# Designed miniproteins, single chains, continued (4): the designs that were tried, part 112

Each design is a single chain, and the fold is of that chain. pLDDT is the mean over its residues in the fold that is shown.

## One batch from the design tools (miniprotein)

Design m15871
Fold by ESMFold2-Fast:
Structure m15871 (fold): chain A 84 residues (1-84)
Amino acid sequence: SMMEEEEVIELVDRIYRETMKRADELVKQGKLKEAIFELEVGRGILGIIRGVSRQMGLDRAAEHADRRIEELDKRIEELKKKLA
């Protein structure tokens, strides 16, 4: 069965929180490249959820995923600057 929009929004937030938590743990260990990889994987998953949500007319879920992707992209760029 297809997920209800509220369930998709909660899934987006869960993936975002878990991704950020894992990345922050890796950053604390000095594992910046691994942290960036974890963030990029999370971003990819959210991108798929956004695309499927758009196709299904779940506009609120797609917009929510867009905001979380933007936050992940900002974090990725911050960590990439630390590697340079």
Scores: mean pLDDT 89

Design m15872
Fold by ESMFold2-Fast:
Structure m15872 (fold): chain A 58 residues (1-58)
Amino acid sequence: DIDEELRLYAARYYEHLGKLEEAEWILNSTLEEVLEYLRKHDPALAVMLEGMRDYLLS
């Protein structure tokens, strides 16, 4: 599931930053909720994940 893989990527990135609460929230949220959060807090990561999703769904 591409939505799951993209959320796992974002969660692992946040774990590496030491943001464990945010990583756990990402794993328990929808991709749409995660992308909306990232557009506000990490817009570069949001653009990257949206690009990856669009490429994989093409």
Scores: mean pLDDT 84

Design m15873
Fold by ESMFold2-Fast:
Structure m15873 (fold): chain A 90 residues (1-90)
Amino acid sequence: SEEEKEKKLEEIIESIVESMKKIAEKEEDEEIRKKLLELAEKIRELLKLQDEYIKNPTKEKEEELKKFVKELSKEVEELRKKLEEYKKKK
């Protein structure tokens, strides 16, 4: 349903924000810092895409938004996993 789709999108965005916050603790690492900047920019683009969808909803824009969110979520999860593995090596 439409409500379930919106709930899932909110969960993904929330997860991304939390991941960025955790990654920020490692800002001394050049690679991680670059990823933080990339993620911040992608979140801004996500909000822009969502705003465009709200103003002029089309199936193409909806699919593009969903694909963007899924790809961004996967990237965030991979970063989170790598950070956890790095911490366990202490």
Scores: mean pLDDT 70

Design m15874
Fold by ESMFold2-Fast:
Structure m15874 (fold): chain A 87 residues (1-87)
Amino acid sequence: MTPSVEEVVEMVREALKDPEKAERFTKALAEVLKYLKEHDPEALEAFLRRLAAARSEEEALAVLGELFAYVKEHYPELYEKFVKEVE
């Protein structure tokens, strides 16, 4: 079963507390961002701008949640690959 976007955001929150999980998350996120840069650069720019403007960890996680929801809807295979790498 594919995790929900909310479950993925919680996995990210937990990964930030564990160096090994944080490294896997960072690599998986880099692949997502690379794909968006090549196929959807306008959406990537919008999310990166919002993430840079986030003033708290909760705001940053909310932006990441919206990014994952966008990827799940428009690039479901990329979302599945990301989830598999973060587990």
Scores: mean pLDDT 78

Design m15875
Fold by ESMFold2-Fast:
Structure m15875 (fold): chain A 98 residues (1-98)
Amino acid sequence: MKKEFKEDDEIEVTDETKELLINAIGYAVREAVKRGLLTEEQARAVYEKVKEFIEKNDKVTGKDLEKVIASVPGVTPEQAKEIVKLALKKFNEIAKKL
């Protein structure tokens, strides 16, 4: 019934959802740079840390991703929350088209 994931929802990491999550975070960090939320250096660091987190875990939540993103030097919790919103929006858009 619910096809949209929110920050509190667990996303199970399968081969399919892993690829979608990594694509969604890649989009989100590029949009964050365009909006002035991240530098290009921070965007690269966020992408690599989130990718590593997704690869090491069988399930992820938006809140887990916020913590990982906020662990990057110079990234605030508020910036992390906005980046996760962008990533989840993109993930839901891609998943809806499948």
Scores: mean pLDDT 80

Design m15876
Fold by ESMFold2-Fast:
Structure m15876 (fold): chain A 71 residues (1-71)
Amino acid sequence: MHVVELDSGPVPLEVLQALRDAGVDGFRHVTRGDEDARESLRRKLEKLKGVYYSETWLGPGVVRRTPFRRL
C-alpha cells in the first residue's frame, strides 16, 4: 500500500485524484479534531473508490492513529 500523509486543512479533489493516478492508495489525515475538514476529506476520498483512509489525531500530549479503513 502506497501511503500519503495529508496535513490539517482542505485538500482539493483534483490533488487527491492526481495522487491516486500516481499509485497512492492510502491516505492518512493529520487532524486536531476539525470534524468539517475530516468529513470533507472523507467524502472526496469516497469518490476515488478503492482507497484506504486513516487519521492521526493530535491533541495536547496525545497522539492517536486510527487503523486504515477501505472507503
Scores: mean pLDDT 76

Design m15877
Fold by ESMFold2-Fast:
Structure m15877 (fold): chain A 74 residues (1-74)
Amino acid sequence: AMSEEEYYEKLKELLKKAGMSEEDAELAAKWAVELEKLAQAHPDDDELLRKKVEELKKENPEIVSKAIEALNKA
């Protein structure tokens, strides 16, 4: 298992390689770590994760869309 810091750094590098700016990659990687922590705390609550992703999409639609596209292509 990776530490939160290792997971964050790997995601940030992956998103940067996919064409995101360093600032956008840092934000997206931070959100991904927060979502992973939420998933680990509530493993059987898929709706809670879905709602959190929807909130992020509403507040930061461009960055979230770029991050999802980057992760799907990686």
Scores: mean pLDDT 78

Design m15878
Fold by ESMFold2-Fast:
Structure m15878 (fold): chain A 77 residues (1-77)
Amino acid sequence: APLSDEEIAAAMREVDDAVERAVLRSRGEPEPQTREEELATRIRDLEDVLANLEAQNAPQALIDKVRERIEALRAQL
């Protein structure tokens, strides 16, 4: 059965929060971060989230939304 838009939105907010926390931690590194390096970090974190969702048999709608987010970020590189 398809998830409600509210359930998908709530799950995506949790994904976004986790990725933002990872980016904020990387900004504490001693080397300067470029825009491209920040995008690469976000993509890697989202790919890890995608792998975990697939391993846990998460609903296809969530998997598709994470893949769409990854493709959008790759298009910015």
Scores: mean pLDDT 75

Design m15879
Fold by ESMFold2-Fast:
Structure m15879 (fold): chain A 77 residues (1-77)
Amino acid sequence: SVLEASYLGGFVMGRSGTPSGMAGLFGFKLALWAGRPDLAPEAGRAAIEGNREGRSMPPLSIDEMGDLLDRVMSLID
């Protein structure tokens, strides 16, 4: 869904240090691009929440790094 994609996009932006305001704009624009202007405010908010979650997470453990590498490798296939 647009809201789920907005949250995940915001999360990734948060992990890279992108400000919450930019994440909100991303979610808003994503809803417009998807033809769901009715969801634009909620998508912006979802992206901001995802962004904050991404920023608040602790550094990756060795196990989490291994899990992410496995997931990245499966996405290349």
Scores: mean pLDDT 74

Design m15880
Fold by ESMFold2-Fast:
Structure m15880 (fold): chain A 66 residues (1-66)
Amino acid sequence: AAEFEARIAAAKRALEEELGLGAGNVEADLEEKKVTITAFTPETAEKAEAIAKEYLPEAEIEVKIV
């Protein structure tokens, strides 16, 4: 639990620093081990998925483009 929460925090920081995706763009479900990322371009979505998978290899990563 605590380890997964720490990795989610690290992933959120990486997404913000690398792609400018703030807290409103990243949602984490601790019970399901699922992370949902909202991006505005396909290029940002692809990069966000790669970063999230690097930090959270055990989590289900869902990327939405809006």
Scores: mean pLDDT 78

Design m15881
Fold by ESMFold2-Fast:
Structure m15881 (fold): chain A 75 residues (1-75)
Amino acid sequence: ETVTKTKEGYYKAGDIVTFDFPAGYKALPEVTAEKDGKKMKVASGIVQATPTAYGVSVAALEDGYAKVTVKAEKL
C-alpha cells in the first residue's frame, strides 16, 4: 500500500520542507515538484525522523509556485 503526501505553495530557493511518514512505512526517494506542467528544481533526501519512522526532506533550488509530492510504501 502506497501513501502520498503533498505540499503546495510558493517556494524560494533554499526553502526546506519536510514530509513525515508513520512507523511501518518506507519513504521513497522519488519526489516531484511541479504545477500546471512547470517543473521546479529541488534536492531531496530520505531522513530518519525516529528509529522506526522515516520522512523526506526537500530543498527548493529555484523560486516558484509548485506542488511538491512525496510517497511512501508500507513495509
Scores: mean pLDDT 76

Design m15882
Fold by ESMFold2-Fast:
Structure m15882 (fold): chain A 84 residues (1-84)
Amino acid sequence: SEKEKVKEMTNELVEFLNSQNPLTAELGEILREMTDLVLKGELPAPERKAAMQARAAEAWAALSPEQREAIINAENEAATKYGE
């Protein structure tokens, strides 16, 4: 099922992010929070959505180019694995 694929993909990405360092773990928390809302069919309050987007942007900006590349590669691998 699509919901099961999204859940599995999110779990793999979050585990990867948690395994790298505390900074990437913050991105994993945001990803899980966003995915949980989508799977529940809930619309976040505008304030909460803005806060999540701000946290994601701040966490991403704090990463090194090498850390960003590792995340992009992990996302591409997950997209390939779950897109098949």
Scores: mean pLDDT 73

Design m15883
Fold by ESMFold2-Fast:
Structure m15883 (fold): chain A 70 residues (1-70)
Amino acid sequence: NDESAIAALKGGIKFIELGNYDVAIEHLEKAARLSSESEIAREALKYLKEGNAKKAIELAEEAIKKLEEE
């Protein structure tokens, strides 16, 4: 569900900003499973796992924007 995916993406961003990457990963994994735009959510997850938090936030925000347009 895109609404649930948006909530998960927003949660992921919040926990990245708080420095809690383990919880952020769980939120982004949930977003990737729930989203009709799962590709961008999976890329955000990949960058976060690689330690690129800034790129992960950027991609998560892009995924939210695309899902809100649906």
Scores: mean pLDDT 80

Design m15884
Fold by ESMFold2-Fast:
Structure m15884 (fold): chain A 113 residues (1-113)
Amino acid sequence: MSPLQKLNELYDKIKKLVEQEKFEELLKLLQPLADQADPDLVAELVEEVDRLVRAQQEKLGPLSPRELLLLRIDAAMGVTLQAYLEGRISEEQLLPTFAAVVLRFVQEYLSQL
C-alpha cells in the first residue's frame, strides 16, 4: 500500500472515530504512531494548522469545540500532505507526524470537557 493510501486510510479512521465519539479507541490508535514522531516537526505543523484554522475562524465566526476539532483534523491532513509532497516529511515519518498532530488537537478537545 502506498504512503498516501495509508495516510488517507488513517484519516478516514480518525474521522469515523471522532463522529462516533470513540475517543478511547482513537487515543489507542494514535498514541503508538505519535510516539515515533519527530517532536520539532510536530510542533512546526501544529503551528501551521493553528494559523490556517485562525484565518478560517475570522471568516466563519466562533466554532463549537466539536467543529473546531473537525476543522483542525481536516487542516492537519492538508498541512501534512503538503509537507510530505514538498519533501519536509520522510515516508517513514508521514503517519507518525500526522498521528501526533491530530493527537495534540484531540487532547486539547478532551481537556475542554
Scores: mean pLDDT 88

Design m15885
Fold by ESMFold2-Fast:
Structure m15885 (fold): chain A 71 residues (1-71)
Amino acid sequence: MKLTLEQALKGLDTLYKVLKAQIEEGKLTVEEAVEFLESAGKLIVSMMPNEEDAKKVEEKIKELIEELKKL
């Protein structure tokens, strides 16, 4: 199974919103959320159809991790 870049980026944005909400509700630590996003992100990167799209997904994951760390 392969994801389109659009599907991957939308999935990451949705996941970020869920993780942020869980942190704000005290259900997850920032560290736990970052570890989860890193693990899920590696899976999503592996499902990209080409290296260029994989790099864009990796950049988005790094951006979202930095945003989580600011919480």
Scores: mean pLDDT 83

Design m15886
Fold by ESMFold2-Fast:
Formats: structure tokens, sequence, C-alpha cells
Structure m15886 (fold): chain A 93 residues (1-93)
């Protein structure tokens, strides 16, 4: 579990760094690896939040909304109300 969270943070950082460098193709590669990680660990809030952040940075607002919504659902299911509220505020912006 902890290793999956660390990997998600690492992949998201690499994707964001690639976007800043203008390398969308490389960012897509890390984004796909994050999607695979989400399939393996569907109850991990950090993975869904990371997918939302990368999708938003890529300009895919509808896709980002779907990932943030999933992060909110999982956070609420786990009793992480503070995290759920933070993601709800991002969804409204």
Amino acid sequence: MAEATREAIRLAKKAMDSIKAGNVEEAEKYFERLKELAEKYPDNVVIHAALGNVADALGRKDEAKRYYTKAIEVAKQKGLEDLAKEFEERLKA
C-alpha cells in the first residue's frame, strides 16, 4: 500500500515535469502508468488525486473532474473527510 502511494507521487511528478518541459508524449507515458496503478489499487485516494492533477495539467478538464470525483468517493468511504472537502473545492474551481 505505502509503496503504491509513493509510486503514484513519483509518476505524477514526472508527468508534471514533462508537461512543463513541453514533452506531452512523455507525460502521457507516465499518465498511462498512473492509470494502470489505479486499476491495481482502486481504493487508493492519492492515485485518483494524482490522475486528476495530471489530467488538469494536460487541459483535460472533464477527465480531471472524473478522477477528482473518484478521489472524493474513496476518501469519504475511508472516513477522510478533510481530504474529500479539499478535492470538492478543486472540483468547483
Scores: mean pLDDT 84

Design m15887
Fold by ESMFold2-Fast:
Structure m15887 (fold): chain A 63 residues (1-63)
Amino acid sequence: SELQDVVLYAVRRLDEADEQLGPAKVAQLVQKIVQLVQELKQGKITPAQAKQKLDETVAQLLG
């Protein structure tokens, strides 16, 4: 499913970045993932937009 694909993408991104982010920034990224999943379920964004917004958040948190 499109939701499953976005969730798996988010998990992979979190796994790649978690050691570099540390716990406080990991919590922020998890909160963003939850928000994006809710928006995707509500039809407010596409799977492609969800992945893009996730990538932007990871980039912002990494500096």
Scores: mean pLDDT 86

Design m15888
Fold by ESMFold2-Fast:
Structure m15888 (fold): chain A 97 residues (1-97)
Amino acid sequence: MTLDEAISQADENTLIVVNAGEVSYDQAIEICKEIKEKAPKAKVAVLLKDDSVEPGTGFGTESCPVVTYKSESEIPKIVEILKEYFNVSKVIVVDYK
């Protein structure tokens, strides 16, 4: 599923989790804001690859959370935690690129 497809399907009960990979924290926040402007009813979280910090380290704002991972094997667990935190019925995981 592409990011544009995720945005088109998103409603108030949807969390879009975007794997931004190796980008800066400022870029990750900007990505979150961009998606939120296109899908204002959806909840959005951005995943950032950073091997220097513990997986699941939270950054950004409550409305635009950025969460770190070291390896892609950690992503399913982070997504599960985010789904519970945002109390949504649907999660869409997409790559930014």
Scores: mean pLDDT 78

Design m15889
Fold by ESMFold2-Fast:
Structure m15889 (fold): chain A 107 residues (1-107)
Amino acid sequence: SWKSLAESEIASRPELATEEAAKTAVKIYRDIIEKARSLADLQRVFDELLAKAGPEERKIIERVREEVLSMIKANMERGKSEEQAIAITLSALGIEIAELDMVLRAF
């Protein structure tokens, strides 16, 4: 059913569950784009975000971290350097922000 499909989507993409969840995801992506230039920078950004996060924000941060690290790993496995993999990932996060901003406008 449409309800089961929506529940499945929310389970895989918690940032789409509420307006506040989507805003949280946008803030995380923007912080990564602004501050992360290396894997060490990325680790610091996530550590800072997780240290201040409530339980619901923590779920979104952990999902975003998994997605970001997965993208970097996939690009490095394809022969990109760490610097190149990070640059490609930051570009992809910019697209995700634009998509989430459109979703936020629909709320």
Scores: mean pLDDT 78

Design m15890
Fold by ESMFold2-Fast:
Structure m15890 (fold): chain A 78 residues (1-78)
Amino acid sequence: SDAERLAEIAETLERYLRGEISEEEAGRRIEELTAQLSDEARRALAAVVAAAATRARSEREALEVLAEGLRALAAELA
């Protein structure tokens, strides 16, 4: 489901932020998961990305805000 894929994207970002996986591996997994989302879920994801980018003062903070937003979106769609 879209909710499960969004939760997996959030988990992938969280693992990258913890230093458990490389940026390259995280990017590949996120790209694969994003390709499998519905058009509606992709639009919702784009909105969460835009919100993270406008609020964050650093790339790390943007990824943290994005992971939180994706967790919230996944819970809403579940």
Scores: mean pLDDT 85

Design m15891
Fold by ESMFold2-Fast:
Structure m15891 (fold): chain A 70 residues (1-70)
Amino acid sequence: MEEALEKIKEILEKTKKELLSLGADEEEVNRRLEIIYKGGKALVEAGAPELAIKLTEHESKKLIEETKKK
């Protein structure tokens, strides 16, 4: 459980750094990453840590691609 949450935080930290490097607004980035984190945390608490990590990776990738298109 705790290990999965640490992995999710690590993914989101790398995603934040990438988004800020692309010129994304920090307030928007923090808001969107918080939504992803809450979803992942809910899945971990429901007993699906592997799914939570995979979903966090997929959502992070989509967010980066969306930011590149702006």
Scores: mean pLDDT 82

Design m15892
Fold by ESMFold2-Fast:
Structure m15892 (fold): chain A 93 residues (1-93)
Amino acid sequence: SGEELLEKAEEYLQEASANLGRGIVAYKRGDTETALKLFEEAVRLAQKAIELAQQALELSKDDPELVRRAQVLLDQAQAVLEEAQANLDKLKA
């Protein structure tokens, strides 16, 4: 169901956010290898959240509350993806 896909997307987004936060901490400590791995994982998890939220949106097209929830989740996942990618780009520079 669209609800089940949204729940999975929310779990992936929580994991993406956690990995992004851990990556920032590792980077500040000078642990570049750990930071790189964590930012790559955050990007991957955020992309999974986006994919599942898009699927939920399509399945729940006629449910205004699920559509709204999916749109909010997509915005949040996109923000995490952009921040994780920016940190990866900074590490590769």
Scores: mean pLDDT 89

Design m15893
Fold by ESMFold2-Fast:
Structure m15893 (fold): chain A 100 residues (1-100)
Amino acid sequence: MSPLEKIEKIIEKAKELNKDNPLILEFVEEVEKIVKELKEGKISAEEAIKRINELRQRFDEEFRKLAAQLDAESRAKLEEDYLRLLSAVHEVIELIKEYA
């Protein structure tokens, strides 16, 4: 399986696991758009990684704002889901480096 095929499977799994979390879905869909532009040769691997890191920083702020409005149990669940998302993003970035 190519690095791009592995990335596409990670994105598909992330969408399935987070179908009930609109903010995480929005983040995953934006990553998918960046990967599509990389696949089509519209951007470099370096630019794709840069855009994904900028997305992560922007969404980190939105997740922190959302978490602050939730009860302790809901906040803990969101933080756990977000940490799983960050692990998946790290794998995607490493696969983009391998693809380059």
Scores: mean pLDDT 85

Design m15894
Fold by ESMFold2-Fast:
Structure m15894 (fold): chain A 83 residues (1-83)
Amino acid sequence: SKEELLRLLQEALVLANPRLKRVIESVEEAEADPETRHLADTFRQDLKFSREDLLAQLEHLLDLTTDPEVRARLRRLLEEARR
């Protein structure tokens, strides 16, 4: 579904940017920080794409990422997104 693709793209973005990972984890775990929640919500709203655009963004992100561990995780997320 589109919601699953958006979640996988969000996970891929977090993996490519460690700072975003901390923000997302803080929102999910704390739920109490309104500034962190607002930032996470902004990222969710920016992910208004078609399915094809989401897949293209995941592939582009994979090409830009040089960390082998992050690349392996992004490849797995891309495969899951295509199912």
Scores: mean pLDDT 57

Design m15895
Fold by ESMFold2-Fast:
Structure m15895 (fold): chain A 113 residues (1-113)
Amino acid sequence: HMSIDELVEELLKLLSDARKKMNAAKTEEEFRKIVHDFVDKVEEILKKIRELSTNPEAQKLIDEMLKLVEEIKKIVDDPSLTFEERRNKVVELMKKIDELAIKIREVQAEHEA
């Protein structure tokens, strides 16, 4: 079984790799595929962390990250936004998820200390 710390490390790596791919994407189709793959993988990791965590503060942070993932899903397929607007908004939301993931590690360490 993966520990919460190992899952958070996997999540942070996924966020870093996905941001690089999204920033490098040259077409809307390529960007959309990268975002959908990212969303599926992030949701799986977050659900696993939520199942393993007994800390209610950590669970709140996971719920906040899942809400940000739902916003990303809406943005990626929003026909009112340009490709660059969708890219910029998705990347900004991913930065917020990154910050929340770091906070989970901090909160989990405090609970176990």
Scores: mean pLDDT 85

Design m15896
Fold by ESMFold2-Fast:
Structure m15896 (fold): chain A 88 residues (1-88)
Amino acid sequence: KKEEAERLLEAAKKARERAKEVRERGEELLAQQQAEADALEASDPSKKAQADEIRAEGQQQRAGLESTAEGLEERAKKLEEEAKKLLE
């Protein structure tokens, strides 16, 4: 039972680590998309519409990854609660 609780806590820790990685990736992708859009607009102002599309895509991708991270954190919380019940 203690071993089962420890496994649940380890799974929760991995889920939280994964959530952090997913969020970091989302921020990194957003930064890359913004940099790409800014560079495109700076090199050719006539491509502002294309730059705006790149920015919108980056925002959408970040939102999707944020949702994924939130799901992983919710799973981790449930695993932590189950582990606590096993230790009671």
Scores: mean pLDDT 85

Design m15897
Fold by ESMFold2-Fast:
Structure m15897 (fold): chain A 57 residues (1-57)
Amino acid sequence: SMERLELIKGFLQIARNTSLYIAEQYEKKGLHDLAAAQRADAAALEEEIRELEARIA
């Protein structure tokens, strides 16, 4: 259902935002490789969000 897809999108958005926040914290500590890994995870989550949005639209 559309409502279920919107709920799942919400969880994916939270996960993406969390990965971006963790990346920022790693950058502040000079842990650039770990920050890059978190940004890569956020990019993968963004792709999942985009695919889900296409199904909702």
Scores: mean pLDDT 89

Design m15898
Fold by ESMFold2-Fast:
Structure m15898 (fold): chain A 82 residues (1-82)
Amino acid sequence: MEEKAREVSRRLVEISNNDPSLVPVGTGTILEALKPLEEFEKKVELTEEDKETLEKLRAEAEELLAIEEEEKLREVYERALA
């Protein structure tokens, strides 16, 4: 999940470089979903509670990215390339 979230984030940055006017579409929601994952990535050692929290955050981010943000990302990306 972290890899997919990173990939989506990178694509948004690339879209932003191509056409900034398109980036607002879904960008805020994706960035908000990635923030919790980034915080846990900073930890060298995870406690059992941290692991449970990370799993919940990954599941939530996955639903957001796959259901809503993934469609928005695809549409924005397509327009940026056009």
Scores: mean pLDDT 51

Design m15899
Fold by ESMFold2-Fast:
Structure m15899 (fold): chain A 72 residues (1-72)
Amino acid sequence: STAEERKRMLELAPKYAQEFLDYIEKNPEAASPVEKKLAEIAKKILNAKSDEELEKAIEELLKLQAEAYAQL
């Protein structure tokens, strides 16, 4: 269900955000403009103080990913 998908997304998003930031910090010179924008969104995910803030940050992530795919 969409509610179960939302719950999984909220649970996993901070973990994946941290993993992505660790990756970027390891290779900062190789980061593309899209990856730099993703890093800023990842920071928002990690700094979210409520489920609502976390959901908003995830929505920004999904929008940026859709935009990046449209540019391919």
Scores: mean pLDDT 77

Design m15900
Fold by ESMFold2-Fast:
Structure m15900 (fold): chain A 89 residues (1-89)
Amino acid sequence: MDDELSREWRRRFEELVRLARDPERREEYERLVEEVARELAELDGRESPLMLEAYRLAVEGHILAALGAPDERVEELGARVEELLRELE
């Protein structure tokens, strides 16, 4: 029973994509990325600096992919997330 929570997270991702397309709203974008990453880490119950960084990079990677950023950049972020998650086990 988390349909409402899932809709909220989807809405936040859609908002992040919109903010990322507007250079004038970069501060809002960066702030929302940090807030989403922190809340995701908290929900997972693995609140550590490495997990927070992994979630932040994962969120950013998904947004960049949605914006059509170069595959190389998206893959680099994904690889870094994978490495951080491997360290956390």
Scores: mean pLDDT 72

Design m15901
Fold by ESMFold2-Fast:
Structure m15901 (fold): chain A 63 residues (1-63)
Amino acid sequence: SGAAQQQKRQQMLNFSFEIVDKLRKGEITKDQAIKRAEAFAKETGDEAFLVTLNSQLDLLVNR
């Protein structure tokens, strides 16, 4: 179970980087990125993660 939780955190990190990269490349829209982040946050049950990720996405796109 510990390994599964560690793998999930690693997937969250990889997901965050991939979403930001795709958004930067114009492969997805900001709305799509936010929807993906919401779905992932619901799966993890981590609302703080969603807030943090959304702030990072907003900074990247708004810059």
Scores: mean pLDDT 71

Design m15902
Fold by ESMFold2-Fast:
Structure m15902 (fold): chain A 97 residues (1-97)
Amino acid sequence: GELEELKEEIEELLEEAKELGDSLTVRVAERLLELAREIIERGGKASEELILELEITLGLARIVLGVHKVSGASEEVIELAERLIELGERLLELAKK
């Protein structure tokens, strides 16, 4: 289903972040993956608490992107952080249904 496919995309992104040595993106991606797994285990239904945790994690992802842009990180690192935000936004939309 869409949630399982999105979880696999987050897992792949986490692996790419580890290969790039981007510890900040790794930390946020690991949290997003934990939240995706919990939503799947709950049959695709998220509590208000899970929605809040997703919004907080998405906020952290945006902060990480900002840090990478200010620090002059490579295009690959910036694009990966942008993809993480996109995956997090998709997870939040699916969780709110």
Scores: mean pLDDT 89

Design m15903
Fold by ESMFold2-Fast:
Structure m15903 (fold): chain A 84 residues (1-84)
Amino acid sequence: ILEVIGLVIRAIGLLLDLERNPSKEIAEEALKIIKELAKKGEVETATKLAQRLIEILERKGKDDPELQAILKELQELLKELQEK
């Protein structure tokens, strides 16, 4: 499915960008794509991407309350993905 492939490539690119420059906008865009992948039934891929985004935010977002809020939302999403 071309749409799913495009979303995965974009998510990976956003995660790489976030490693270099942690920002709320990049993290929120990555979260949106992960949620869309989960909605399309790509649960395993969404779970792996969510785990990577959590790891990045734990290392890079400690001093940013906006990134910490996104981290908390991701942890909740990860629980939902692992129970489905």
Scores: mean pLDDT 82

Design m15904
Fold by ESMFold2-Fast:
Structure m15904 (fold): chain A 60 residues (1-60)
Amino acid sequence: EEEKLEKMKRIALEVLDAHRDDPEQAQRAKETLLRIAEKQLSPEQVEELKAFIDEALAKR
């Protein structure tokens, strides 16, 4: 379960990097990733992933 969260975080960073010059597309990618995560991760892990993505976006 912890390994799944770490893999999702890595995927999130790669997807956000692909859309780094388009904040709107980055936001769409975030929403898509969170929907996928909700199917595979616990609610607590989904919240952690969301916070991780928000922090990554804030540093741009």
Scores: mean pLDDT 77

Design m15905
Fold by ESMFold2-Fast:
Structure m15905 (fold): chain A 94 residues (1-94)
Amino acid sequence: SLEDLLALARELLASRGFEVVAERVLEQTETHTLLGFVARDRADPRRRALVFAEFTRLSETEYLLRLTMYVEELRDGRVVHVETVVEERRVRLP
């Protein structure tokens, strides 16, 4: 379900030390779901992430997840550095 995909994405971000401050469903079809998140690093208030989690349904319980994270470092309210992280994994609904 959509709630399961949202929960999985939130758990993945939390495991990386990020707290979700905003979330959006950007696209949803029967086979494809794109979720957007704004998150803050719990340990470093200078770091935030803009995250796109793209789920492609492979079966009733299995998805291909493509996660794109733009991790921004802020100084005096300005973005001074951006790290781009892209990963793909197969995930099962819990």
Scores: mean pLDDT 85

